Designed miniproteins, single chains, continued (3). Designs and how they scored, part 39

Each design is a single chain, and the fold is of that chain. pLDDT is the mean over its residues in the fold that is shown.

## One batch from the design tools (miniprotein)

Design m9424
Fold by ESMFold2-Fast:
Structure m9424 (fold): chain A 98 residues (1-98)
Amino acid sequence: SALRQEARRLLAEAAELLVKMAEAKAAGDWAKYEALYREFLEVRRRLVAVAAQIDPALARAVASRLDHLAWLIEQGKPVDEVRIEVERTRERLLKLLD
């Protein structure tokens, strides 16, 4: 499915942005963090829209799980722990796309 392939592509992009956001925040680079956060919000919006065309329940799961990861970064969770949580979330969402 073209929609499932696009969702997988956007999910990978969102995961990469979340890790980069955590790295920028840990480094105290607020300008970079804010720029990455804006990119993340746009990718999240596109991913949720694509997911909703597949299954509304998938769209809710995507939104909720990505928002939780962004919250962990905002709370100052260590970068290595963010990487683990991002990969776990990506694996769970990929299974829902199968």
Scores: mean pLDDT 91

Design m9425
Fold by ESMFold2-Fast:
Order: structure tokens, then C-alpha cells, then sequence
Structure m9425 (fold): chain A 62 residues (1-62)
């Protein structure tokens, strides 16, 4: 099974987002979720949209 390079890189950005979120840095977490969404947009637009929504909600908490 072939793994998409964008999915691998997006996973790394998501890990960074989760770390920032757990540290209470919602602004930085939102930035990483947006980065992951941008990377996933051409291969999984529905999943990308979900991460953009998460980023938007996190920005509201700052």
C-alpha cells in the first residue's frame, strides 16, 4: 500500500498542533492545523476542511 507524502507530512504538522494545543498555545496550534489542511486539500479536501474548522475554533479561544 502506497502512503501519500502529503498525508505523512500533514501527520507531522498535526502532531505539532496537538503539542501546541496541550501547551495552551491555541494560536500556534491553529497555525499547524491550517498547514496540515493546506497540505491535505488536493488529496483529501473533506479532511482538510475539518482541520481548517478546528484551527478556526482554536483561534476563537485565544
Amino acid sequence: MEINDAEVEATLYLIKAVIAEKSGDYKEAAEWYRKAADLLSPVDPEQAEEYRKIAEELEKKV
Scores: mean pLDDT 78

Design m9426
Fold by ESMFold2-Fast:
Structure m9426 (fold): chain A 58 residues (1-58)
Amino acid sequence: KEEKLLKLADLLVEASSKYEPEKLPQELLEEINALLKELGLPPAKSIEEAAKLVEEYG
């Protein structure tokens, strides 16, 4: 579980450094949501929402 959290955090950093929020590739958001689902978390509609879910999960 911790390894998947670290991978999710890395993807969030990559997304925020390479893309503007409105120009985020749908494929990247889908990969983030796949990791959230594996952790038992609800899907996120944005990178900001995904970051909050990761912070709350620990």
Scores: mean pLDDT 74

Design m9427
Fold by ESMFold2-Fast:
Structure m9427 (fold): chain A 72 residues (1-72)
Amino acid sequence: SLEEEIKKREEEIIASLPEELKELARELLELERKAIETGEKSEELLKRIRELREKIYKGAVELGLIEESEPG
């Protein structure tokens, strides 16, 4: 499933990240889980999730830890 694929990729990325980026990734996952479990999809919550996702992704790309991948 898409959720399992995303989770697997996120876990692999987190495992490869330095500790500082791991904290950001953990926060992102917690917010995503909260949105799914509570059904809370406020625009502010979604914006924060998107910001964290971009921040982590750009940081990882700049550090050469991952390559850019296109969202489906």
Scores: mean pLDDT 71

Design m9428
Fold by ESMFold2-Fast:
Structure m9428 (fold): chain A 79 residues (1-79)
Amino acid sequence: MEEEADRLYAEGVKALIEKNYEEAKKHFDRAAKLYEEIDPNHPRLADAYELMSIAYEDLGNTEEAEKYRKKAEEIRKKA
């Protein structure tokens, strides 16, 4: 699980750098689900949500961006 989650997170980061926001969201969503299964307060889960927030904002979806930013903050406060 962890190696697969880390791989998906890395693919998400690569997609985000390349401005492939839809691909980035897909990879971060998959990574987030795996990290949540490992530990709902996993630091990488917070990172994935924060980067997903950035992808949503760049796609013009401010409402979803705010939602994921809040999720990342809540996890970081618990971790």
Scores: mean pLDDT 83

Design m9429
Fold by ESMFold2-Fast:
Order: structure tokens, then sequence, then C-alpha cells
Structure m9429 (fold): chain A 63 residues (1-63)
């Protein structure tokens, strides 16, 4: 859900400009969720934003 803090279950690539690869265990903030199972997310470590598959993430908390 938007405002969720989620953790990468595996190494994932944020599809944006630029492309950013996050290692397993990286925390991201969900900015927007889409009905196709993708989300616009922001890395809490780097601030980079991009699209990621929700199936590659697990919820840790809420911002």
Amino acid sequence: APGSIVRAKRDVTLIGDPLVTLPKGSKVLVLKAYPDGTALAQSLETGATGLVGLSDLEVVGFA
C-alpha cells in the first residue's frame, strides 16, 4: 500500500532513470501501487525512485 515500508526479498532493479539495482534486504518506501502488481518505490538508502514488482517485496512497516 502507499506509505508502506517494504523489504526486498531478493536483489531487485528499480526501473527508472537511472536504473538502480538494490540488494536483498534493502528497504523501500511505496509511493504508489498499481493494479498490475507493480509499485513506484523510493530507496530509503539512496533516494532513487523506480518501478518494482510487488511480489519481490515484503511489508516491514508504515511510514
Scores: mean pLDDT 73

Design m9430
Fold by ESMFold2-Fast:
Structure m9430 (fold): chain A 67 residues (1-67)
Amino acid sequence: HMEEERRKVLERAREAIEAGDDDELGKIVQELLEKKDIETLREIAEMLREAGLEEKALAIEDAIKVY
């Protein structure tokens, strides 16, 4: 089961990706990095790859490695 908070974050991320809202996506990524929620960050990176946004997915993976 996904936690309610995780589900809402993933819905926010999906909407931001579909809308091309880089500012909102950046805020979500920053929040998750501060929380050390690596699993949710990896899910978002996978969503970005599925959307063809490979550079953004790679940026999230790099951020995970240095945080």
Scores: mean pLDDT 80

Design m9431
Fold by ESMFold2-Fast:
Structure m9431 (fold): chain A 102 residues (1-102)
Amino acid sequence: ELLEAYKKGDVEKAEKIVAENPDDAEAWRYLGRVYLKQGKYDKAIEYYEKALAINPDDPRAWALLGYAYLKKGDFEKAKEYVDKALRIAPNDPLALLVKEAL
């Protein structure tokens, strides 16, 4: 399963699913999450930006982008993207956690 592969950090499976489904914003977001778990923040950001190019109204993708910037120490970008997530979904749990860490 897509979700199970990403949760296990199975990069090869995640990349294959995205290659077969390049217009699936959710697939790009989960691939970004796999790289985020590996501490590869620049790759995670790249893939979250691809997800948001397809679906800009995804509060989870904005929250994950903010979290990746927080992990890089870019607090200004982290706040900007978390504020975008909270504008779409005021109770998003990841966005609220990132905002509390700022």
Scores: mean pLDDT 81

Design m9432
Fold by ESMFold2-Fast:
Structure m9432 (fold): chain A 99 residues (1-99)
Amino acid sequence: SMEELEKKKEEIKRLVEEGLKRTEQDARKSARAAALTGMSTFADVATLAGSAGFKEVEKIAREGAKALADLHARGASAEEVVRTMEESKKAILEALEKE
């Protein structure tokens, strides 16, 4: 139902907002910790979006996780990790409004 889809949208919004806050917190300790937190967040978002049929949101979340995995693999800065997380969050929220 439309009401169930709206609840899934709110769950995804909460996950991505909380995920960014945790990623920013972890970035104060290490870029590695931030990247791992961001990857975990996007994996959860992708799973929830997939279950709801939000294919574009799922795709963006999976791409965000891959981008963070690449940053982690090459030892990117905490600033780059947080920036990538922020950009992916904006893309997810914009795609979610179109669902």
Scores: mean pLDDT 89

Design m9433
Fold by ESMFold2-Fast:
Structure m9433 (fold): chain A 95 residues (1-95)
Amino acid sequence: EAARRAGEAGVAGGRAGEAAGTGAGAAAGGAAGGAAGDRAAAEAAAAGDREGALAAGLTGGSAAVAGATGGTAGDAAGAGRAAEAAGRAGEEAAL
């Protein structure tokens, strides 16, 4: 949740804000029925997972996409959906 705010207001300069913002919308609009919202979040996270999110996940570094996938701030703050979307999309796209 804090990651969504941080991405939206703090790190609004790219995919971090997009992925976090999409996750917030999915949650508010009903995640169970928000396939489109989940897909958008997963797609944004997958792009980060392929390059930045994976690196951020390995070391937990301060990568730009870390907020989008919840690698540091988002995951700890409870942005599970964004992180889960990244994992699912990353597995499908990467594998």
Scores: mean pLDDT 42

Design m9434
Fold by ESMFold2-Fast:
Structure m9434 (fold): chain A 87 residues (1-87)
Amino acid sequence: SAALAAAEAAVKAAEAALAAAPSAETAAALGDAYEALGEAYRAEGRLEEAIEAYEKAAEAYRKAGKMEKAIEAEIKAGVLRIELALK
């Protein structure tokens, strides 16, 4: 899908930006990119990949010091784990 391709490109760009200029801002941008990737996977019904993307978003947000965003991403992953378990 176009949305999934765009989200994948955003993650690659954010990873490159973090590598080139490590900061709380570039770490937060990586979190935002992974959150978009999680949303794109969820829209495709790819729940396992969506969970992994949200978990990576939470890790990036924690490194950025954005604890509220990290908790939100962890909640999204938890909700999807429940959905996956209910089949």
Scores: mean pLDDT 89

Design m9435
Fold by ESMFold2-Fast:
Structure m9435 (fold): chain A 57 residues (1-57)
Amino acid sequence: SMERKIKMAKNILSIAYHRAKNEEEQKELLDKASEQAIKYLGLTKEVADKLREEILK
């Protein structure tokens, strides 16, 4: 379901966020996590970008 895919995307974004040591690494790791969510979970770029923004708030 879409809800499960969103939860999985939030997990990979959260892992990327916690692994980053500084703001530059945070952007790079979140970009990679967003690309993984689009590629493997079939999310749109718009949804992935929104989830990324939510994790950064």
Scores: mean pLDDT 84

Design m9436
Fold by ESMFold2-Fast:
Structure m9436 (fold): chain A 80 residues (1-80)
Amino acid sequence: MKQKVANAVAKALLEIARESDPETAQAIREALPKVVQAILDAKSKEEAKKRVTEIINSLDVPEEVKQKLIETAKKIIDEA
């Protein structure tokens, strides 16, 4: 069910984007295709979490937003 997990992560990250300033929200939205693809291409939950974490850490957004995005994505991936 990789597609369902990828969609769930994308929706959760979009909710965080909606609560963020416009510049942060745009950075998150632009990263979503990469996040979705990383989850779809991953061979394990560990690889999916690692790749998503690397993508989020590359974003020009506040550190607290990065932590929220990473923890949210990891939770959804682990619950899949």
Scores: mean pLDDT 84

Design m9437
Fold by ESMFold2-Fast:
Structure m9437 (fold): chain A 80 residues (1-80)
Amino acid sequence: MQEIIEKLKEAQKLVKENPDIVEKLNILIDSLETTKNPNLDSLIEALELIKEEVEKNLSGEVKEKALELIEEAIELLKSL
């Protein structure tokens, strides 16, 4: 769980100039930190939607690295 949170925080730093994406990532991070039994399917779905927003709204190295971190977080959630 902590590894997932760290990857999402790293992605949030990269997308800092996009407040909508930052806020959505912050909501997911908070859910992962505060919820005893998080709905993993809902979190995965939300991350896949954020991944799509990153794909559409960002470009270059920032986009590539943010997508990598989000995808790694999704794969870790699927492994739980």
Scores: mean pLDDT 81

Design m9438
Fold by ESMFold2-Fast:
Structure m9438 (fold): chain A 85 residues (1-85)
Amino acid sequence: SEVEKEAVEAILRASELIRRLSEAAYASKDPAVVKELNELMTRLQEEIVKVQKAIRDKDVEAAKEHIKRLEELMKEGEALLKKVE
């Protein structure tokens, strides 16, 4: 139950970050920046899927690991946005 709440919170925050990364990609005229933003969005989406799978499988340990990886990717996304905002 607590791990499910943490997963939902992390997924919602990651989804909001993906929206902001997508807006930055649309506004950017630099192909290298657009590529980096798109690659990070893909990695975030992949980790969201892994968190969802771990929750469905009731694998608490895997869920915690993938939530941690998602948090690390979100930190990378915030750092990237600061360079382009």
Scores: mean pLDDT 89

Design m9439
Fold by ESMFold2-Fast:
Formats: structure tokens, sequence, C-alpha cells
Structure m9439 (fold): chain A 59 residues (1-59)
């Protein structure tokens, strides 16, 4: 379970990093602050989804 959570979190972080890279490429007018805010929101949503998934799997 914990190992699965770690793998999912690592994959999610990589996907978010790739997303941020694409944002910088296609939307160069976005500030670093806006990009960080979007990254934080996506990271928080991912962590919540992983927790919900784990709780459902234990039930």
Amino acid sequence: MEEEIERLKKLGEKAIDDFVEQLKKHFPDLSDEEIEALRKENLEAMEKAIKDYVEKKQS
C-alpha cells in the first residue's frame, strides 16, 4: 500500500512537471507565480485523489 502510494505520487509529480513545462512553452506570458499556483493546485488535487483511492481499496 505505502509503496503503491509512493509510486503514484512520483508519477503524478512527474506529470505535473511535464504540464508546467508545456505551459511555459505554449503560454510564455504566464508569470512564475501563476505557474507555481497551478502546480500547487494540481499537486493538492493529486494527493487527495491518491488518499481517496487508498481508502476505497482498504474498504
Scores: mean pLDDT 78

Design m9440
Fold by ESMFold2-Fast:
Structure m9440 (fold): chain A 73 residues (1-73)
Amino acid sequence: SPLDHFSPEEQKFIKELLKKLEEAKKEALEKYGEEKLEEALEEFYGELAASLSPEQQQTLLRFIGLLKEEYLS
């Protein structure tokens, strides 16, 4: 699992982030439908990134990097 490379605190942060993302996807789909889902998610990602500390941003970037390596290496 990509999470195995993270501390317990980082794992908790990533899990909470993934829960928020899943809830945001569900809400966006219910409110805007599939046609605007990508636009709504881009706005959500922008707001999320602005709310994160520098340490949280680095943790997120490492997680994304590991996911990319898993699927694109």
Scores: mean pLDDT 74

Design m9441
Fold by ESMFold2-Fast:
Structure m9441 (fold): chain A 77 residues (1-77)
Amino acid sequence: EAEELAERLEAAIREAEALTAADLPEGVDAEAILAAIEEALPLLEEALRAARAGDVERAKELAERALAILAATGREL
């Protein structure tokens, strides 16, 4: 589970880092979404580190916090 979680977190981080305003549809608040991704990235990186260390519970907690940031941004727009 820890190895699988780490693999998923690595993929998510790579996708987030590659995302630009041009990838987002017109009418979406690209600035707010990109800012939320920048805020969530450190948490995803910490989650990846925890997963690689075998600390699955910590990795899940940090990933949940990152997802909460992204979800809140989508709801407040």
Scores: mean pLDDT 73

Design m9442
Fold by ESMFold2-Fast:
Structure m9442 (fold): chain A 80 residues (1-80)
Amino acid sequence: MKKTKEELKEEIKKLVEEINELLDKYAEKHPEYRESLERGKKVLIDDVKKLLEDPSTTVEELEGVKAFLEALKKKIEEEL
């Protein structure tokens, strides 16, 4: 099933929000990594925002970003 660009953008936004919440939980358990995680979180937010706001971004690029974010979310959940 081929997802639309708008559907992929919505799913990516939700994944970024979920990942940010998981990273905050991870930082609560591992406060020594808090500063590093906050820097990584900011980079992720800024990079995704730039990608979503760029009209030249392809469906294939959005699908790749979604797959990456889903894998990252799962990895963080497994480490919690």
Scores: mean pLDDT 81

Design m9443
Fold by ESMFold2-Fast:
Formats: structure tokens, sequence, C-alpha cells
Structure m9443 (fold): chain A 80 residues (1-80)
């Protein structure tokens, strides 16, 4: 089993790969792609929208790394 540190390192690497402009945020579409790539499943618009609504900390339509971790952890059933 992966440790929490190794899991978070993997999520951070994915986030940094999506955050091409280095602004510390990603789009909802990039979040969807990360979830699909990590878990190998297709997410519906409704599923991504539900996660965004649950973790809409900033209300600006973009996803911070902290929100990204919560989305990844929620799907995996992991507390981080």
Amino acid sequence: MLSEEEIEKGWRAHFEGLDVDGDGVITAEELRRALEEVYGVEFSDAEVEQLLKAYDVDGDGVVTYEEFKKFMAEYAGIEI
C-alpha cells in the first residue's frame, strides 16, 4: 500500500503537470483529466460538478491544490 506521503506526492506531481502556467490553480477540465488518468475511469460532468460544489473554497471556478487533494482523497476514500 502507498503511504499518505507517497499518495500526496503523486497528486502533487499530477497537479504540477496540469498547472502549466504555474499560477497554483487548475481548471475543472484539468481536474477531470487528472481523476480519469489516476483512476482510469470516465467522469461525468455531473460528478465533477458535485465535487466542485462540495469543495468550492474560492468560488472563482478554478481548483487550488488543496481542493484538488480533497477531490482525489474523496474519490479514493482516503483521509489526508
Scores: mean pLDDT 67

Design m9444
Fold by ESMFold2-Fast:
Structure m9444 (fold): chain A 55 residues (1-55)
Amino acid sequence: SMSTERQIELLKKALENGKEMLDAAKANPRTPQDVIDKIEASIEWLEKQIEKLEA
């Protein structure tokens, strides 16, 4: 079974990747708003999952 600590570690890595993806998407003025919105929603979901596991 995956430990809570390992789950948090993987979610934090996914969050870092998501933030880098968001920065790259925002740096490109041709990026559709739908793409930005989906990345932001994924980041919010990851942050909430980390908070729940750390509680």
Scores: mean pLDDT 87

Design m9445
Fold by ESMFold2-Fast:
Structure m9445 (fold): chain A 64 residues (1-64)
Amino acid sequence: SMERGLEAARLRRELIAEGLSAVEAAERARERFPLSEEQEEINREIAAELRKIGDEVQAELEAA
């Protein structure tokens, strides 16, 4: 649900403020607020697409 997603995002921001990495904070929030299988699949697809875009941008910067 959207409410569960907002709670997870709030916890993630709090953990990052406490000194955890973005990856560690995301994993902890996922443990505390698990998504449905469908929501997890969609979230994984979005995360994979964002990583791909980031990798492409980084490659362009290194090629310049």
Scores: mean pLDDT 71

Design m9446
Fold by ESMFold2-Fast:
Structure m9446 (fold): chain A 66 residues (1-66)
Amino acid sequence: MEDVDELVAYAQEKMKELSPEARKRVAEILKEAFRKIAGLTPEQAREVVNEAKEEIDKIFEEEKKK
């Protein structure tokens, strides 16, 4: 539960500087991560959160280059 809240907070902070199009991409990453987490152990859920953060960072870096 805390890992999910951390991911949401992280994404919201990044989304403040993103375009509406990039925000949609972040929202899809969050939806996918939440879907995966629903069936996983806490250890596996942490890995999914870390992967989602990495994808969000990639989108943020791409947006900053524009």
Scores: mean pLDDT 78

Design m9447
Fold by ESMFold2-Fast:
Structure m9447 (fold): chain A 64 residues (1-64)
Amino acid sequence: MSEEEARALALKAADTLLENGFSPEEVKRAVEHALLQLGIDPETARRLAEEAADYVKKKLEERK
């Protein structure tokens, strides 16, 4: 899996989790865990999970 494919999956998962009422911190943990299960290395999984959490946080600010 390419990093771009992993990022796309992370953002899609983040959108689903946000719509189900998960916080940015919960999204970060869930996305990191999912990426690790897909065989993404820990460093990349952490970075993409942080990007997904920031994406969710920004969406929440835009909804204000």
Scores: mean pLDDT 81

Design m9448
Fold by ESMFold2-Fast:
Structure m9448 (fold): chain A 56 residues (1-56)
Amino acid sequence: MIEELVAQGEKAVEPLAEIVLTSPDGALRDEAARALVKLVGREKAQEYLIKKGSEL
């Protein structure tokens, strides 16, 4: 699932951010966070998480 999302590139950013913020599974959150940082970098990953968190 996470690997498949990463293969989608930028399209995976929103779903990965949602998983980091909403998943009850800490292991899934960690994997999604690492994938998000790998795709867009640490600074942009933080920006997306803040934006998505404000929408929830």
Scores: mean pLDDT 73

Design m9449
Fold by ESMFold2-Fast:
Structure m9449 (fold): chain A 68 residues (1-68)
Amino acid sequence: MPSVAEQVEALVAEAERAVAAGDLARARALMKETDLLIQQNPDLPGEVQIAAMERLQAIADRMRAMEA
């Protein structure tokens, strides 16, 4: 069974791929799933949370640029 950290990593990677493919709806859904998973696992290490947040911010910035 993958760890929560591995699940977060996989979801973020899929969201990055969705944005690269222009699938903004899928990217938003994956970002929401990532946020929910982090919220449901408060014991997740801070380093993992920070890394995920930085990547989610980059995805959000890319999506905003694509919608402009």
Scores: mean pLDDT 83

Design m9450
Fold by ESMFold2-Fast:
Structure m9450 (fold): chain A 100 residues (1-100)
Amino acid sequence: SDEEELARIDAEIARHEANRQKLIEKGYSEEFIDEVDEGVLDLALATLRVIAENRKDDPELQKEIEEVIKKIEESTDRAVQRRALLALMRGKIELAKKLL
């Protein structure tokens, strides 16, 4: 269900935030952590684009994935962006659209 997927996504985000705090406590700058997080996001989006490009057998699905990727990239809210990305990575396209 969407509720169960949201609970899993929120748990993943909470783990990421806890790990971020541990890195700050170890002396890493927030700027450095943000740069690493942005790099991970860029890699995930690039991977999803390759997956979409390989779905030439289903052009409607390909287009939907590409449209969601574009909206994730254009999102200014990093929490919204991360939640939608995790939903899309799990193949939950409609949930990703609702989270944007």
Scores: mean pLDDT 84

Design m9451
Fold by ESMFold2-Fast:
Structure m9451 (fold): chain A 94 residues (1-94)
Amino acid sequence: RIEELAKLLEDPSKRLSALVGLAVEITNAKNKEEARRILQEARDAIAKTSLSPEEQKRDFLLIAKIAYFLAEAEGRSDVAEVTREFIEEIEKEL
């Protein structure tokens, strides 16, 4: 599922759907541990795409940001905290 969604990032016409789909998978995490695992699975799946390293980092950052805003909107402070940690880590590397 996550690998299937990540593959759609290679298609410009499907990119928005893929970004939102991956973000929704993250926000559906049951707890912080699962959220970290799903975020890492998404990062690894994106790394397997044909996108450039810059595009991979950009798209993963966007996915994490969308997941953060969705988690906050849903009152999922546990998921929001984990997504914020990943956002800060990636932005530090940019």
Scores: mean pLDDT 84

Design m9452
Fold by ESMFold2-Fast:
Structure m9452 (fold): chain A 64 residues (1-64)
Amino acid sequence: MKTYGKELNGLTDEELKALLESHDEIKFENLDDVTLSRLVSIAKELGYEFEVDPEKKSITIKKP
């Protein structure tokens, strides 16, 4: 599993979608609320499984 942090805050939705599509399972942590919401929306659009930890501002996304 690949893990990414705050460096993702500047990425476009297209770049985030490409990251999700390139990995079977990926974790993002230390996100702002906007980026976390964007990742949830993209994962739902792609039909991927996801698990959110709001306290840690993290999300784990995996392909079905």
Scores: mean pLDDT 77

Design m9453
Fold by ESMFold2-Fast:
Structure m9453 (fold): chain A 84 residues (1-84)
Amino acid sequence: MKEEALKELERLREEAKKHPEFQDYVDRLYQAAKELLEKMTEEERKAILDVLRRVHETILNGPLDEARETLDAVLQALEALKEA
């Protein structure tokens, strides 16, 4: 499941190339998620994958402002999990 989460992160980074306005958020999200995936159980990785899929959908189909807010919220949540 770690591989699936990383694939979603790679898709997000690829989409970010089309939207340079939020590429920094995507890069931060990728780093935070990658570090957490090393410490998480398979069940926790599945939960992260679900969140990443929703973020990816927002980027593809949603307005850029909403995508930024979603990315920031997810990044903050991942950083909180890393600290906990």
Scores: mean pLDDT 67

Design m9454
Fold by ESMFold2-Fast:
Structure m9454 (fold): chain A 70 residues (1-70)
Amino acid sequence: SEEELRELALELMKLFDEIKKNGTPEQIKKAEEVLKKAQEKLMNATSRDEALEVLRQAIEELKKILEESK
């Protein structure tokens, strides 16, 4: 649903904000690259399911970056 897309997008942005506030410059750069690639994939997504998968994968990648910040 549109609501699920919105919720995933909000989670993605929340994780990005956490990395920007607490991460190293290198971690921030990696997170920015993840977001850029996700945005490019979303622009080419032909279905809602494809868009949901792009957001889920980006969230997983940001979580990995955040785990490395310990």
Scores: mean pLDDT 82

Design m9455
Fold by ESMFold2-Fast:
Parts: C-alpha cells; structure tokens; sequence
Structure m9455 (fold): chain A 76 residues (1-76)
C-alpha cells in the first residue's frame, strides 16, 4: 500500500525504489500500478525498474504479470 503510493511520488528515485521493492514482495495488487508506470513514467530508469519488477513477479503472479507487460507494450 505505501509502496504503491510511492510509485506516484514526484521524485523519480522514490518511484524507482518503490518499483524494485514491490517486485521483491511479489504483491499481486502492484501488477497494474507497475504496468502503468512501465507505460507512462517520464523517467526511463523508473520504467525499466517497473519492467524488471513485473518480470521478477512472473513466478509469483505469472499470468497477471505477463498480461500487464503485454498491455503496456501495446499502448506505445
């Protein structure tokens, strides 16, 4: 919950750290917020952190993480 809120922080370093920590936790509720960050974030480093977090969650929430990555890429 606090980490999901940190994904919307004004500081890109805070958003990057939040994405990494959410990936480590494997929280299913973070899949959609991470996909949105991967698609829309202004910082390339934050987008990469969100993508890596979703990939690391594939073993925990597999189908949802893969679908979120696919949708984020399609919107480009």
Amino acid sequence: DELIKALKDKDPKVREKAAIELGKLGDERAVEPLAEVMETDKSEKVRLAAELALKSMEDVVGEKAREAIRRAREKR
Scores: mean pLDDT 76

Design m9456
Fold by ESMFold2-Fast:
Structure m9456 (fold): chain A 65 residues (1-65)
Amino acid sequence: SSQQDQQALQQAQQRGDDAMSRLPDVLEEMLEKAKTRELSPAERQQIANLARVVGKPELAKEFEK
C-alpha cells in the first residue's frame, strides 16, 4: 500500500462523511415536501432508508410498505 492510495481512500471517506453529516437536513427537507403532497412508493422508501441511516428507525417504519 502506498501513501498515494491511502490519500485517495481518505479523500473518498471524507466525501462520504461530509455527505453523511448532511443526511439529517436532507431527511428534514424530504419530510417537509411529504406534507405538501402524496408520496410515491419509491419516495417513501427513500425517506425510510434515510431515516435508518440517521438513526431514526421509528420514522423509517412509518414510511416502509
Scores: mean pLDDT 73

Design m9457
Fold by ESMFold2-Fast:
Structure m9457 (fold): chain A 73 residues (1-73)
Amino acid sequence: MVEEKLEKIKKLVEEGEKAAAKGTEEAREKAKEKTKEAIELAVELARLGVFDLSEEERENAEAELEAALKRAA
């Protein structure tokens, strides 16, 4: 289900942000791993055509993932 997988991506991003908030080097590495996993899951959904999103909606999701990656770094 697209909604369930998208929710999982959001949860992974949130977990990454919480890890990054600790400010330790180990927490930062954990945040990067969570963000990478979220991106990989989003790419898998796109490849399967499961999103059924418009081009604009796909661009917005991509921008959100990129912003989350920058915050995790």
Scores: mean pLDDT 67

Design m9458
Fold by ESMFold2-Fast:
Structure m9458 (fold): chain A 68 residues (1-68)
Amino acid sequence: SLEEEIERLKKQIERIKKATEANIELAKSMNLPGAVKKTRDLAEKTIKELNEKIRELEEKKRKLQEEK
């Protein structure tokens, strides 16, 4: 269902945030500013793409509610 897909994508974003936070902390502890930047930039791009997909699915859900 659309609702299940939206929840799946939201959980994926939370997993990415957690993994990214851990990787950034590790890179900072190793004094690797380039790795910090790359990790953050990649995560931001991926999260943006997932949020755009969620928006599309929410729009689809809204249209289905209007057709009731």
Scores: mean pLDDT 83

Design m9459
Fold by ESMFold2-Fast:
Structure m9459 (fold): chain A 75 residues (1-75)
Amino acid sequence: SMAERRARVILETMEASNVSEEVKEQIRDVIQRVLAGAPKETVLAAVDEIERKYPEDADAQTLAEMIKALADLLS
């Protein structure tokens, strides 16, 4: 699906980034939930937590925006 392709791109972008292992673990968890069929609201709540916890990490903020764009493909 398009969502699976977008999820893969986010994970590849994350692995190439300099975000901390803590951020990588949280992003992997959110993407795993997306691939398991989590509803849009669950995904948005999880990404909002990442944005609040790492407000000064530009790469984490960019990855969060990518996940929000992915969430727009969910219902």
Scores: mean pLDDT 85

Design m9460
Fold by ESMFold2-Fast:
Structure m9460 (fold): chain A 64 residues (1-64)
Amino acid sequence: MTPEQMERMLRILDLLYKENRPLSVAEIAKALGLSPSTVSRILNEMEKLGYVRRTPDGYEVKDR
């Protein structure tokens, strides 16, 4: 994982904690000024690492 990807992951985590609700790929992309494809790729890696989970309403932080 590159330093840039790590920074993006931390920004996504911060956004999810701040909003305290599941967010769609489109919502995260709009909030961070990234493309939906870029956000989707990062979220897939974050899910593999156990930081987020996918729900019917979008992605949320896996921990409580």
Scores: mean pLDDT 80

Design m9461
Fold by ESMFold2-Fast:
Parts: C-alpha cells; sequence; structure tokens
Structure m9461 (fold): chain A 56 residues (1-56)
C-alpha cells in the first residue's frame, strides 16, 4: 500500500501549495470561482483516497 500513501502525500502537498496560492490571490483580490472549485476538487480527491486507505 506504499503507492497509495505516496499518492496521498503528493496530493496533500499539492493541496497545501494550492491553498497558499489561493490565499495569496484572495489577499490581492484576484481569487476566482474557478480557483475555489479547483481547491474543492483537490480536497475531495484527498478525502476519497483517505477513505480508500481506511478500508484496506
Amino acid sequence: VVELRQELLALLDELEARAGRDAALAAAGRFTAEDLRDEARLRARVDALRAELATL
């Protein structure tokens, strides 16, 4: 299951990078609905993978 754990870590890193970018965009008044949707989709993927790992 090392592959699933590595994928989760990669997604968490991507989510953290996205959240930082989105926070910077919001502070600059440049945050868009597309940015919000992209972050939500990435978060949903993390949650789904965590659920998969919990059933192994």
Scores: mean pLDDT 78

